# Ledger of designs, part 11: designed miniproteins, single chains, continued (2)

Each design is a single chain, and the fold is of that chain. pLDDT is the mean over its residues in the fold that is shown.

## One batch from the design tools (miniprotein)

Design m4352
Fold by ESMFold2-Fast:
Structure m4352 (fold): chain A 109 residues (1-109)
Amino acid sequence: AIQVTQSPSSVTVKEGDTVTLTSNVSGGNVSQVEWLKDGVLIGRLNASDGSKTYFAGTEDRFTLSQSGGTYTLTIKNVKKEDSGTYTNVATSDEGTATGQGTTLTVVPA
């Protein structure tokens, strides 16, 4: 069965920092990976061609990347509004799996 494991489970950073959230996907041939913030789609990576689509005005500070089964979301110049739960959803030939989420807390610098 497909599995998605996100790390860290929680992280606290200061405004203006850069943070990287990681997802490890195993157990299937991944076709796409989506990142959601508090249930809202913020980014999609097509695993077949490496194309990336950004939603909700994230394209300026958010970067999606992939290396094998490891998928990352990097947020630069973090803002207080970036605080929330980030969830990774992988779609594969065996269906869809959702990670447990990473809680990001952004505090004043």
Scores: mean pLDDT 86

Design m4353
Fold by ESMFold2-Fast:
Structure m4353 (fold): chain A 87 residues (1-87)
Amino acid sequence: ARAAAAQAAINAAIAGAATVADITVTLTEETDGDGTKRLKATVTVSAAVTEAQARAAVDAARAALGDAAGGDAAAAILEAWLRARAA
C-alpha cells in the first residue's frame, strides 16, 4: 500500500512539473532481514533533460512525498540527471 500510494503521488507530481517521457521514477518496497520495510527509488533520465526540468522534477518529488521519501526520490532524480550529463 505505501509503495503504491507513493508511486501514484510521484507520477502525478512529475507529470505536472516535467515531461514524464524523459524522467521516469519507479518506487519499490524492500524488506530488510529484520522485517523493516523501506522505499527504494530507481530513476531513468534521458540526456535531453535540461537543468530546469531536473530542478522541477526534484521540487515535485519533495512536494509529493514529504521530507524523508521525497528527499530520497529527489536525490535519485538528481543523481540520474548528473549521470546522464556525464556520459
Scores: mean pLDDT 70

Design m4354
Fold by ESMFold2-Fast:
Parts: C-alpha cells; structure tokens; sequence
Structure m4354 (fold): chain A 94 residues (1-94)
C-alpha cells in the first residue's frame, strides 16, 4: 500500500537525519563546543539542508526545535541568576 511505502521512506529519512545529527554533534563536541551549542549548530545545518531541498516539513520541524532549545537555554540562565541572587541574599542575612 502507498501508506506502507511512505512509512518506510519516512523511517529511512528519520534514520538518515538522526545519523547526520549525531555525526555533526560529535564533530562539534570534539572541537570543544559546548553540548547545547553543538546541538544548535547541528540542527541549523540540517535545517539549511532541508531548506535547499525544499523540504518544508523537515525544515519547520528543525526550526521549531532550534527555537525550543534557545528558549530552554535562556530560561536556564535566568534560573542560575535567581539562584545566585538567593545565595547572596542568604549570606547578607547572616
């Protein structure tokens, strides 16, 4: 059936993208890049490849993941700043 052929093609594409993502991420990590920065650069490279292929679905998925990681990183930095402020306030109360 057409559905089974599409599912097989989608599984193959997902495995190829996962392999490319892992390879790019490993290279960037070996180059001394921070894990989050390595993941962002790998996703951006895959998004650019999808855009050149006019693969709107894959491009959109990678762009949404990039935005999600950027938001998560900003939130993590804000939480670290809040913990540092709480630690300083605790020291001032002694």
Amino acid sequence: SLKEELEKKNEKLLKEYDAKFAAIKAKLKAAGKHPIQAELEALRALAEDAEKRNDVTTYTAFKLRIIGLEIDEELAWKKMDEKEREAREAELKK
Scores: mean pLDDT 70

Design m4355
Fold by ESMFold2-Fast:
Structure m4355 (fold): chain A 82 residues (1-82)
Amino acid sequence: SPSDEELEKRREELRREAARLREELRKAGLSEEQIRNAIGPTPEQSRLALEYGVTEGLLLIIDGVLKVIEENRRRREERLRE
């Protein structure tokens, strides 16, 4: 399984990638709704919006995993204090 450090590094990389893709989509003139729906005026723009959506999805998964790890540590620490 990935370590917390590896997951945090992947989260940081995905955040940077999502920010980069978001900026590219903004510069291409896509609306917030077009980005959300992964539908642009060209196939290339639609692909870019889809790539952004996938990157955001992966970021949410990793964020969720890190939150579960942190919550499990907190609960274990609370039990050890009794």
Scores: mean pLDDT 80

Design m4356
Fold by ESMFold2-Fast:
Structure m4356 (fold): chain A 95 residues (1-95)
Amino acid sequence: SEEEERRRLNEKMRELHERILAGDREALEEAAEFIAERIAEELNLDEEQRERMLRITLRLLELQYRYAHNDTDETQAELAAEAEPLAAEIEKLLA
C-alpha cells in the first residue's frame, strides 16, 4: 500500500532526525543513504551519479549535524559557507 509505505518513510525519517540530533553518527549515515537512494530512484541516476549524490548528501547532513551539536560561531559560519557550493554541485550533477 502506498499509504503504508509513506507512513513507514515518515516514521523512519523522524526517528533518524531525532537520533542525529542526539549525536548518533550511524543514523546520519543511514539518513544520507536513504535520501540519496530515493533521489537516485526517482531521477533514474546512473552508477556514477548515485555515488556522487550519496557523497553530497552525506556532506550536507554532516554540516546540518554539526550545526545542531556545535555552538561555536566560527564553526557555524564556516559550515554555512560550505553548504552553498554543495547545492550548486547537485544542480550540475542533475543537468
Scores: mean pLDDT 75

Design m4357
Fold by ESMFold2-Fast:
Structure m4357 (fold): chain A 116 residues (1-116)
Amino acid sequence: MREEELLRVARALGYEDTLREHGRERGRELRRQGRPQSVVDLEIGIGEGLGRLPLGIVAAEIANRYGMPPQKAVERLRELIEEVRRRRGDPRLEEAYQAGREEARRLLERSKKRLE
């Protein structure tokens, strides 16, 4: 496994985790405000869906780079995700993960400014 690929996966995971956490917290807040469960479920689902996009891009890049079918690229991505999780505490992977979190936070802040 290439270090560059692991860094890209770590960054994508940080982005996914941040959007998923935000969607869940937003859902909890809407629930506290008495909003319907369908609205709560939609907010959580949007956060999860948007959070998965960077990992999808990484899978496409792997497929193109190695000339492999999409299914094999997804299997390769799963192996890279497992390796990133196994190397918890690696400073380079942790830095990439935090960069992904910052990208997601900046997206959320820009969205908040557009919505008031």
Scores: mean pLDDT 78

Design m4358
Fold by ESMFold2-Fast:
Structure m4358 (fold): chain A 69 residues (1-69)
Amino acid sequence: SMEEVLERVEELIKKVDELAKQGKATLNQMFRKLALESERFLLPRLSPEAQEETARSMEEVGKELEEEL
């Protein structure tokens, strides 16, 4: 569901933020985080069809980020 995707994305963003505070975040992790934050910001401004497509994109980017953590 969209709620589960948003919750997972929020957890991943927080993990990257903690790594960044420790000076351990990679550039790739930071770019993936930025992409997720941008998609999250745009999500409520999109049509229902575009929201579903965006949620799927966020899930894919989130899985890629999770593999790098």
Scores: mean pLDDT 84

Design m4359
Fold by ESMFold2-Fast:
Structure m4359 (fold): chain A 97 residues (1-97)
Amino acid sequence: SEEEAREKVLEAARELRDTILKHVDPSDPAAQRALEAIDRLEELVKKGASPEEIRKAYRDLNRAVREVLERITDPKAREEILEKNQKLGEAVEEYLK
């Protein structure tokens, strides 16, 4: 259950990363900040960091994703990134129960 919840967070993080890279140039500073925030969240989850640290990392990631969305003019691309970010947030909260 906890192991399955952890894997679900890592899977959702991978999907968000792939979706960002599909729609935004990886050399864009906003994209780099979001990818770094995803890396940090994955590292914290893998090492079993505190719920406080993991929630903070996800909040930092949400801020970075919001900045990425400001660079995207295609509404479908924006919706896809928003959906993947929401799924990641749901997976994080389930993991931290």
Scores: mean pLDDT 88

Design m4360
Fold by ESMFold2-Fast:
Structure m4360 (fold): chain A 61 residues (1-61)
Amino acid sequence: MLPSMEERQAVAGRLYALASPEQLPEFRKLLSQMEDALAAGDEAKYLEIFQQLVAKTKELE
């Protein structure tokens, strides 16, 4: 089952709240790539990037 828009927004919100200014460009790039994969219908890449972002939020907590 693919992550919902609500789950994507929650992850993005946590990254922006917890990330340092130096980390923000990397996180914005990953968020952009995730949205591009979703728009292209590349479910495998979408899930891969979403899991990377979830891991990043846990590292920042």
Scores: mean pLDDT 81

Design m4361
Fold by ESMFold2-Fast:
Structure m4361 (fold): chain A 112 residues (1-112)
Amino acid sequence: HMLEEVEKFLDELIERLKKMVEEGKSPAEIFRELGDGLAEFLRKLGHEETAEKVRELMDKASEAFEKGDREKAGKYLNEAFYLAMDALTPEQRELFLKRLPEIGELIEKALE
């Protein structure tokens, strides 16, 4: 089933993000990896146009964090997540929402 392959992809993405946080990678690097991963997740589900827009927003968020503009970075992150959620079917949204608490915890740790 395609959803099982996508669930495994999310698990692998989260493990990579955990390792990056443990290694002390910058918020900008972590958000770029998250952006690339979220875009690939969307592409695997058939949302190619949304994937490209989400990647662009996540790149902008990463750049804003690197420049110290946390408010602007937060706005781009929020836009990326809402755009992704709007594109997903209810079943796909449930899969993504199940993983959001782990992703949020990693973002919080990255910002420390």
Scores: mean pLDDT 81

Design m4362
Fold by ESMFold2-Fast:
Formats: C-alpha cells, structure tokens, sequence
Structure m4362 (fold): chain A 91 residues (1-91)
C-alpha cells in the first residue's frame, strides 16, 4: 500500500524516511527541476536520485533521506510559490 501525502494540507508533521517522490506543481515559470533538486539537497540534506520537469510546469524529484513532509511542502511554497506538493513513499 502506497500513501500519497498532500504536504500543503498537512496539519501535523509527517516524517518520511527512505526513498520518496516529491511532485511539485504551480511553481513560478522561471523555476526548473534543477532549482528544486538543489534546494532539497542543500536545505534538507536529501540525496537527489532524479529530477524531471514537464511541459505543464510540473516538477518531479525522487529523493532518499529522512524529512518532514509538512516542512518540505511549506519550504517549497515559500521559496518557489508551489501551489501543490505531493509526497509518495517509494518501495
């Protein structure tokens, strides 16, 4: 069973550990997948396994490490203007 978390709707901290997929939408048009990946690595100490950007502006970053999904969602909203941040735990 895989649980998808909407990080911007979290009322309490949710700690994710291991491999996770972070899906970011609604960022400012100047923001790239490389910007998001670097931010996650530098601010949260996450290992970036892969980063992709789609034509609609959706950014997907696969990471490994331990983080609070609520804090990551808030930080991506504050830094890049993200309107949705989804976190999926990977196997």
Amino acid sequence: MRKLLDALLLEKPVIVSGRARIIVTGVRPDITAEDVARFLSEKFGLEVLGARQFADGTIVVDVEGTFDAKEVGRALKEEFGATRVLVEQLP
Scores: mean pLDDT 85

Design m4363
Fold by ESMFold2-Fast:
Structure m4363 (fold): chain A 63 residues (1-63)
Amino acid sequence: MQKLLEESQKGTPLQRLDYLEQLLTLVKDKSQIEFLRGLVENIGLSQGRRNELLKKLDEKEKE
């Protein structure tokens, strides 16, 4: 996770999005989910892509 987190802060918005989607599949704990919510809110994604990632995080939190 740490390596993917570092990569998610580099490169283009599309590259950052790809690494965030990978991190999303690896999160298990509420603290990790809350951390990723902050990252999603802070990157310059379109509203649609942001909503999609937040929806996936909500689903992970409820699992």
Scores: mean pLDDT 68

Design m4364
Fold by ESMFold2-Fast:
Structure m4364 (fold): chain A 83 residues (1-83)
Amino acid sequence: MSEAAREAVEAAERMGRERPEARETYELVRSGAIGASLLEDDPERARRLVENVLRGAEELDPEAGREAGRVVEEIFERGERRR
């Protein structure tokens, strides 16, 4: 979980730099990914934390929130696809 969380943090930071107008939304996603990286004892709780943050991001900005959600989901899906 920590490796996927680190990739999600870096992705959120890059998206915020490329789209400064939606920086607040991407900062929420970054915070969730950082929290997940710190929850190494409970990977399921880390995933739920990220999901909760993504829902908040969609409520704040539906377009930027959906884009951030797709990027983060791709990172987690790649991990699952490799199994």
Scores: mean pLDDT 73

Design m4365
Fold by ESMFold2-Fast:
Structure m4365 (fold): chain A 94 residues (1-94)
Amino acid sequence: MDEKLKEAAKILLDWIENQDESAESEEKYIEAASLLLAAEWKEEKVLPYSDEKIYEISRRVAEEVLKAIKGELSKEEQEELRKLIENEEYEKVL
């Protein structure tokens, strides 16, 4: 999931840079990445939460990964985010 989420964030950044730099475009692609991540977690049943809660967590994770890709997070914050994802402490990303 972490690598797929990073790839999604990179696609979002590339799209924003080349097609549309609007916040609305960024929002649409964050939502797409969130839906993909939520679908994967639901299929694997790795999270003991409702579909709505999984989507909420997925969205926040996607937003933080996008910020990391854009260089808005420090290296220390990026490492903390990575550890939260790897340890399945997704709610702490919020």
Scores: mean pLDDT 59

Design m4366
Fold by ESMFold2-Fast:
Structure m4366 (fold): chain A 82 residues (1-82)
Amino acid sequence: SMSDEELLEGLEKQKEALKKLKEAIKNGESPQKKEELREAAEKLLEDARKLLEEAKRRGAPEKLLEELEEIKKLIEEILKLI
């Protein structure tokens, strides 16, 4: 239902939010929420993996695939910090 352009814009916003979250975690701004952050990040990683696999199967635009792979890597980096 969502266009690839709309999905890409949403993913770009999500990537920027994840970058800010990674910085906050590195700065120790939310240590008491570590378990909640872990559960949320693990779910986001699973969702990103599934979306990437489906996008590859349907031959989605290369920019969309690249953005999904960047988001996946960023979530994996966040999980290493938690």
Scores: mean pLDDT 81

Design m4367
Fold by ESMFold2-Fast:
Structure m4367 (fold): chain A 78 residues (1-78)
Amino acid sequence: SDIDSLRSLANKLEKEKLDTQKEADEQINKLLLEGSRSTDEESKKLLNEAKRLKKETDERVSELNQKRNEALQKAKEL
C-alpha cells in the first residue's frame, strides 16, 4: 500500500540519518585525535576538515530528518 511504502521510506531515512551521524562522529573523532598528534600545519588542516565534515553532516542530517517527517505526515493523511 502507499502507506506501507511511505513507512518503509521513513524507516530507510531514519537508518540513513543514524548511519550518517555514526560514521561522521567516528571520522571526526579520528581527525581530532590525529590532529592532536600532528605538526602544527597538519593539525590545522585536520581540524579544518573535522569542522567541514561536522557542518556537512549537520546539514545532511537536517535534510534526512525533514524528508522522514514529510513521509510520516503524508502517511497519516492517507
Scores: mean pLDDT 87

Design m4368
Fold by ESMFold2-Fast:
Structure m4368 (fold): chain A 71 residues (1-71)
Amino acid sequence: MNELVYVGYDPAKVKVEQLEKLAKEFGGRLLSHDPERGLAVIEVPKEQVMGFIKAVEELPGTHVLGVAPVP
């Protein structure tokens, strides 16, 4: 089962390609992004969610906004 991770980011500090690469490292993928609002939605396997959240929180200019099950 996969989860959706909602990530806030500063587009001046973080490129969306960095979030896409990070998602791939955790077996996930970038589903959508809005650089004007600094929002990305990433799908990650449930077992990788905690590791992915920790990696995002360690990346300057990003913050996890929430996690939800894939509908």
Scores: mean pLDDT 82

Design m4369
Fold by ESMFold2-Fast:
Structure m4369 (fold): chain A 60 residues (1-60)
Amino acid sequence: SPEVERVRAQIAELEAKLDELRKKLAESTDPVLQAHYERTIAGLEDGIALLRERLAELEK
């Protein structure tokens, strides 16, 4: 299904962004930037979880 392919691609993109943000968080010495990265990471993790639920629905 084209929808399944799109959702898989979107999950892959968000996982790549998550990896980059985790690297930036680990290398950051600015507590304000660390807090922003932590919130952004949490939001991406939630977004990926919702997309994975959607993918499971579509793969029935």
Scores: mean pLDDT 87

Design m4370
Fold by ESMFold2-Fast:
Structure m4370 (fold): chain A 56 residues (1-56)
Amino acid sequence: SLVDEILAIKDPRELAAAIVKTSQTMDFSLIQAAREALERADIPEELKQEVRSRIP
């Protein structure tokens, strides 16, 4: 799945950028995938908050 592909990114900053990029869309299913990836991502909470503020 797209979520699993995003979560496979090893660099936390690149993973965060991929989530933001995925959310830059009018497609609700892709926005949902971005939100799921953000929730499941093993990255620092400060970085999660930064990403969360940029997702619709």
Scores: mean pLDDT 82

Design m4371
Fold by ESMFold2-Fast:
Structure m4371 (fold): chain A 81 residues (1-81)
Amino acid sequence: SVLDEALAEMEELKERALAAETLEEVREIEQQVLGLYTRTLHRIETDPSLSEAEKAAAKAALLAAVQELGRVLREVTERIK
């Protein structure tokens, strides 16, 4: 599903974030996370096969993944600074 693909990509970005050694790498990952979030949110909202309840659940799962990755990126930024 669109959500499963996005969550897998978020996990890959999280691993990259944990391995980041420079602020430039962190900023690049932040941009990729924002892009993935925006694209996936649109794909969920426009998917005719999903019910309103399924869309709400998918959006909640996506938001949780973005919030966790945001936390990791903040921690990595503080470590590098």
Scores: mean pLDDT 88

Design m4372
Fold by ESMFold2-Fast:
Structure m4372 (fold): chain A 105 residues (1-105)
Amino acid sequence: MEEIIERIHELIKKLLASPDPAARRIALELEQLLSLIYMVRSIATTHGLSEEEVERIKESLLRSLEEIRERIEKEVTNEEDKKIALEALDLLEELIELIVKEILE
């Protein structure tokens, strides 16, 4: 899990350094989504979440990833930045699955 988080931060940092405003906007959205994932993990650890609540949150997070994927495909014109952004999305999806598994176990 730590290695996935470190890789996501590296990819976001690369996108923030991009001269493409679209890539920088995507980087900010990825940071916001990562923060939301940590907030969900914190709430689950402190208050607990039902299996139904976890599934609804997972569905919402995965929907957000799909919306960001569509924007990357449409708005990011640089192929290297696009690859970096898509890699970050794939790692965020893996992180969501790992956190859901941690919460439900």
Scores: mean pLDDT 85

Design m4373
Fold by ESMFold2-Fast:
Structure m4373 (fold): chain A 110 residues (1-110)
Amino acid sequence: EEDYKKGLEALSRGDLDKAVEYFTKAAEKGNKIAAKTLGDLYEQLADYYESRGDKEKAAEFYLNAGKWYYLAGDYDKAIESFKRAIDLTPEDSPLYQEAKKLLEEAEKKK
């Protein structure tokens, strides 16, 4: 798919914003490899922000990584990402509630 290839070209240039844009377009058209690639990119961003102590941004990126892994059919990685998002956010937050619901949905797929 052209959008997936454009995403890879953007990554090779270090243009993360364009890479995410093109991979999103490819994934929305049913490209599961693009969806998995988005999951991997969001997980790397989450790991980076967690290492810097930015728990809120890390949780948001882990939540997004899990959603893309879920769309890709990689339920094991989706579960791991949702659990990390839960661990980094307060129980009363909307993000915690969303991640917990998505975790339960992903666990039912295994």
Scores: mean pLDDT 88

Design m4374
Fold by ESMFold2-Fast:
Structure m4374 (fold): chain A 83 residues (1-83)
Amino acid sequence: KLEELKELYKNSKPEEQVALILLLARGEEVTPENIRELIEEHKERLAELREKEAEITEELEEKLREELLKEQEKIEEAKKLLE
């Protein structure tokens, strides 16, 4: 199982590698479908954030920093698993 995940990670595109790490960090199933879905969700969120940037830049920036900090610990744990 872990060896298959390492091989999938090494053969993946950079954006797919990030999605795989996030799925592992969240304890979600690592499947091609979940990876693709997560990438699409992030693209939609980025587009939405760009539209709202002028209105709530400071507030969104703070919230994003908190979410990134929270997920960064889990991301580091997932990276160790893939090493």
Scores: mean pLDDT 66

Design m4375
Fold by ESMFold2-Fast:
Structure m4375 (fold): chain A 58 residues (1-58)
Amino acid sequence: SMDENIEQAYKIIKDLLERGLSRKEAIEETEKILKEIGIEVSRSQLEEALDRAEKELK
């Protein structure tokens, strides 16, 4: 489902941010990783996942 795709993106973005990647780098790398495993996400879904990851890491 779309919610599962956002959840998967959220987990990847959170890990990348914790490793010190910028917001832009985390989004771009997450989109690449998800495409490689056959998951298509919109930019809006990636931005939603990023917002959730940043909120939780604070």
Scores: mean pLDDT 82

Design m4376
Fold by ESMFold2-Fast:
Order: sequence, then structure tokens, then C-alpha cells
Structure m4376 (fold): chain A 104 residues (1-104)
Amino acid sequence: SSKIAGELAIASLKLAIEHAQKAKEAARDNPEATQHTEQAIRYLQEAIKAVENGDYRKAQELAIQAARHLQEGKELTTSPEAQEHLEKAIRHALHGAAFAGLAY
């Protein structure tokens, strides 16, 4: 069901945002890592809006872009707490992309 896949996409993308926000708090002393994490949060928010509008392909592409920015933030931070949250955010963003792909 595209409805169920869309609901699961939104749930996963929201979890990605939650972990990205926690990573931002833990890595606040690294502005470059924080900028990538903030860019990822914007892509995740746009991905949720794309799912809500039935634009599942756009949601998938945006969630993948978010995962790339989260990975860059993870590579730039030296905070183990931020790295753990970014890893969880990447996983949830990619799950969101996969569920959006199933709804497409």
C-alpha cells in the first residue's frame, strides 16, 4: 500500500531529523559539521513535504541527499556522541528513502 509506505517514510524521516538535531547539539563546536547537519535537516523536511504531496520520487532523492550531508557531517566531527547520532540519522534517512521508493 502506497499509503502505508508513505506513512513509514514520514516516520523514518522524522526519526532522522530527531537524531540529526541531537548530533548538532553534540557537535556545536564544529561549525562545518553543523552546517552539513543543518543542510541535511532542510532536505529531510523537504522530503517529508514531498511525501505529503505524493511526490515519492522527489522524497527519495531528497532523503538520499540528506544522507550524503549527514555522512559529511559525521566525517568532519570528532565528537563520538555526534557520530553515533549522525549514524542513526543516516540509517533513518535511508529507510525513509526506501519507503518512499516503495510508495512510488
Scores: mean pLDDT 90

Design m4377
Fold by ESMFold2-Fast:
Order: sequence, then C-alpha cells, then structure tokens
Structure m4377 (fold): chain A 75 residues (1-75)
Amino acid sequence: SPAPQTPEQLELVNELVAKAAKEDLNVSDEEAIELFTEELLKATTDPAFKKKLEELKEKALREKKSFKEFLKEYG
C-alpha cells in the first residue's frame, strides 16, 4: 500500500480517514472508495503521492474491497 512519505501527507491521510469513518455515506463501497481517493487527490500536489493514491484505489476496486477494508490500508 502507498505509505505517506512526509508528516504533512500522513496528517492529511489521518484527517480524511477520521472524517470518512465518522460519515455514513449513502453510496456503494466502490463509489465511496472513488470519492475518498478524489478528496485526497484534490488535497495534495505531490505527483508521486498522487500516483500511489491511484494505485491503492485500483487495487481496492480490483480486489472488490469494502470501503471499511479500504480505509484500513491507510491506517
């Protein structure tokens, strides 16, 4: 899984994971994974980190993970 490489990236990931864990998203697991990844992509400017985020999204969708299991990849 893509690991945050800077303290700023780790803080961003932790904040978005905490937000997602508190929200009851009335969408499918696939849509929740895509929306969460889109929020991370909008919040970062590091091209290498963006690539890793896309790879994690692709892996989760390919393996048909639930949104809850997907969030564990970040924690």
Scores: mean pLDDT 71

Design m4378
Fold by ESMFold2-Fast:
Structure m4378 (fold): chain A 63 residues (1-63)
Amino acid sequence: DEVEKAIQEVEEEMQAAMQKAGEEALALAKETGDWDGATRLGGERMLEYYLEAKKRIEELLAA
């Protein structure tokens, strides 16, 4: 089923994007010293990736 494979690819892309967002937030915290700001930015980025993945999966299921 091409749809199941496409959903799995979306989930894998989301996980990779979230991992990268965490690494970028850590790098920002180390560079600026603003751990609270970096943690907030990382959380916002991860929420965006989750919402994008959800939308893509909904579109795949509607097709």
Scores: mean pLDDT 83

Design m4379
Fold by ESMFold2-Fast:
Structure m4379 (fold): chain A 99 residues (1-99)
Amino acid sequence: HHHMEQSIEKGIEEAKRKIDEVERKLAEGKLTPQDLAEGILAYGELGNIYLQRGDFEKFKEAYQKALEYAERLKEIDPERGEKTIEAMKKNYEAILKKL
């Protein structure tokens, strides 16, 4: 599956670029709730790619990083952050039931 492997590598690269942008804004003290939401989405995409590759440990690492961003979002926007954390935990449990 050469085409699938190329698509996976591009997905990883794109997600990592988004994460780097979020980390840069965090270091600059310019982080917004939208930047955190983009970071959560990027780690979510990265986690799904790792799960698709059968790399459950890297999937768990990506999930944990997304959860860290969701906790930061909760500090800025408690309602949005709590809703995001709840949705993420529910999705993680659903994935575990399929394994």
Scores: mean pLDDT 82

Design m4380
Fold by ESMFold2-Fast:
Structure m4380 (fold): chain A 70 residues (1-70)
Amino acid sequence: SMEEVRRVREEMDNMVRTLLDALPHLSPEEARRLLDELIETLRGMAERYPEVREYAEEKIRFLEELRRRV
């Protein structure tokens, strides 16, 4: 349903925001690990909910760019 799609997108946004808020307080090794874990989680969500695939891919690209800088 459209309501389910919206909730999944909100969950993705909350997960990304939570990690971004934590990043300044993490070691580079912890930051890389958590970025990798979140990227995998978002990929799994996109596989389960094809309707959010493009939205998830945008978030994943952003996180991959951050991962390269850490």
Scores: mean pLDDT 88

Design m4381
Fold by ESMFold2-Fast:
Structure m4381 (fold): chain A 92 residues (1-92)
Amino acid sequence: SAMQEAALAELRALAEEAAARVRAGEPLDVIAKRVTERLEAIARRYGWSEEQVTQIEIALAWMLNEWAADPSPETVARLLARFEALARRLLA
């Protein structure tokens, strides 16, 4: 749906901003806090369940830790694509 595509676009923008902050060397805990606050605002806007929010938070946290370990453009692109596929399934 158009609403689902809009929600996915906001999640992608959030993930891309988080990746840029990891590359800039910002502390991971600071990035995680910002991501959580913005995810909660997105979830409220689109009416997501607590379960959907929790699963997306877990996926984002895993991706942030992997990006911190390997911030290469190749790894960032691969993990972002994997996250988008997961988010599409969770928000279906």
Scores: mean pLDDT 85

Design m4382
Fold by ESMFold2-Fast:
Structure m4382 (fold): chain A 65 residues (1-65)
Amino acid sequence: METTKYTVYNEKGELLDEGEVPAEKLPEAIQEVMDKNNLDSAIVESVTLVDGKVVKESKYTYKRV
């Protein structure tokens, strides 16, 4: 099963939330954090796990379009 661990920061680098969700639910989870914090952009760090093994790490800025 593929899951993603995520950490969300504001543009100043302040920690807002972290969690783990199925990979297909990651955009929804990020959007919920941004909605709760009234943000149009956030810095996201993510680690994708397949059967408990790290297969991908990413850091990016998520922006609402």
Scores: mean pLDDT 80

Design m4383
Fold by ESMFold2-Fast:
Structure m4383 (fold): chain A 114 residues (1-114)
Amino acid sequence: SMAAEQREKIVEEIAALIPDETARLTVASMAAVAPPEEAARLAALDVEGQKRLVAEHLARLVEEAVRDAYAEVGPEEARERVLAQIPAIAAAMGVAEIEEPLKELVELTLRELE
């Protein structure tokens, strides 16, 4: 679908913006608390795979926040609440440049909820 194509483009853009070291450290943290089979899978990822995994994780976090807020307060207030969280998410990742693609993902997710 067009929405799936747009989501993929946003995730790819986020992945490209994540520094190599940030991706490695994030995936290493995930592996440290994962079951052995999952930890082995994570350890096998190259740098591009690590960036993609982190970008996908951030996308799902934002999408879940939008769906949860939409269910509670409807589309207009959900947009305001989730957009207000984006700077904190980018700051936690140490990458301010991901704010714009994450905001695009908020708008895409809201449109898909109708």
Scores: mean pLDDT 88

Design m4384
Fold by ESMFold2-Fast:
Structure m4384 (fold): chain A 75 residues (1-75)
Amino acid sequence: MELYLEIVASGDADPEELAAALAAVPGVLSAQAVRTGNKVLVSVRARDRAAADAVVALLEAQGLEIVSRRLTPVA
């Protein structure tokens, strides 16, 4: 089941580099990142839950603090 993942993260990350890294994750269908102040808004379409979990793991590995996350099934 496809998932739409919305994450708000705090930390020093370049949104362009972050989006490129996320798009390289197997099972990621689309990735976008936008900086707003000291936060980065991340939007990802994931093929399945494993891809969504890999996205979260990548953000944490980059040293980002996850402030909020939402997973929405795409029918």
Scores: mean pLDDT 82

Design m4385
Fold by ESMFold2-Fast:
Structure m4385 (fold): chain A 87 residues (1-87)
Amino acid sequence: APTAEQVRERGRELREQARRYLEEGVITEEQAELALRAAEALETAPTAREGLAAAYRELGQEAAARYLRGELSEAELQELLALAEAA
């Protein structure tokens, strides 16, 4: 199982990856905001398990809610979820 420090490092990697993908035009500013919220959950959670669960659940729920409101396309939703999984 990952340690709390490994989960925090994954959060930092997700933050850096989101910034790079935004700069390269792979994701939108709104997708980057969702990724940054997931990264913050990973970096601030008291345990590794809580951090991972909160990040993936929050990102998935918020992205799904935005998709259902027509604020994200299916392709944008897939890119956002892939970004979170790659970290």
Scores: mean pLDDT 73

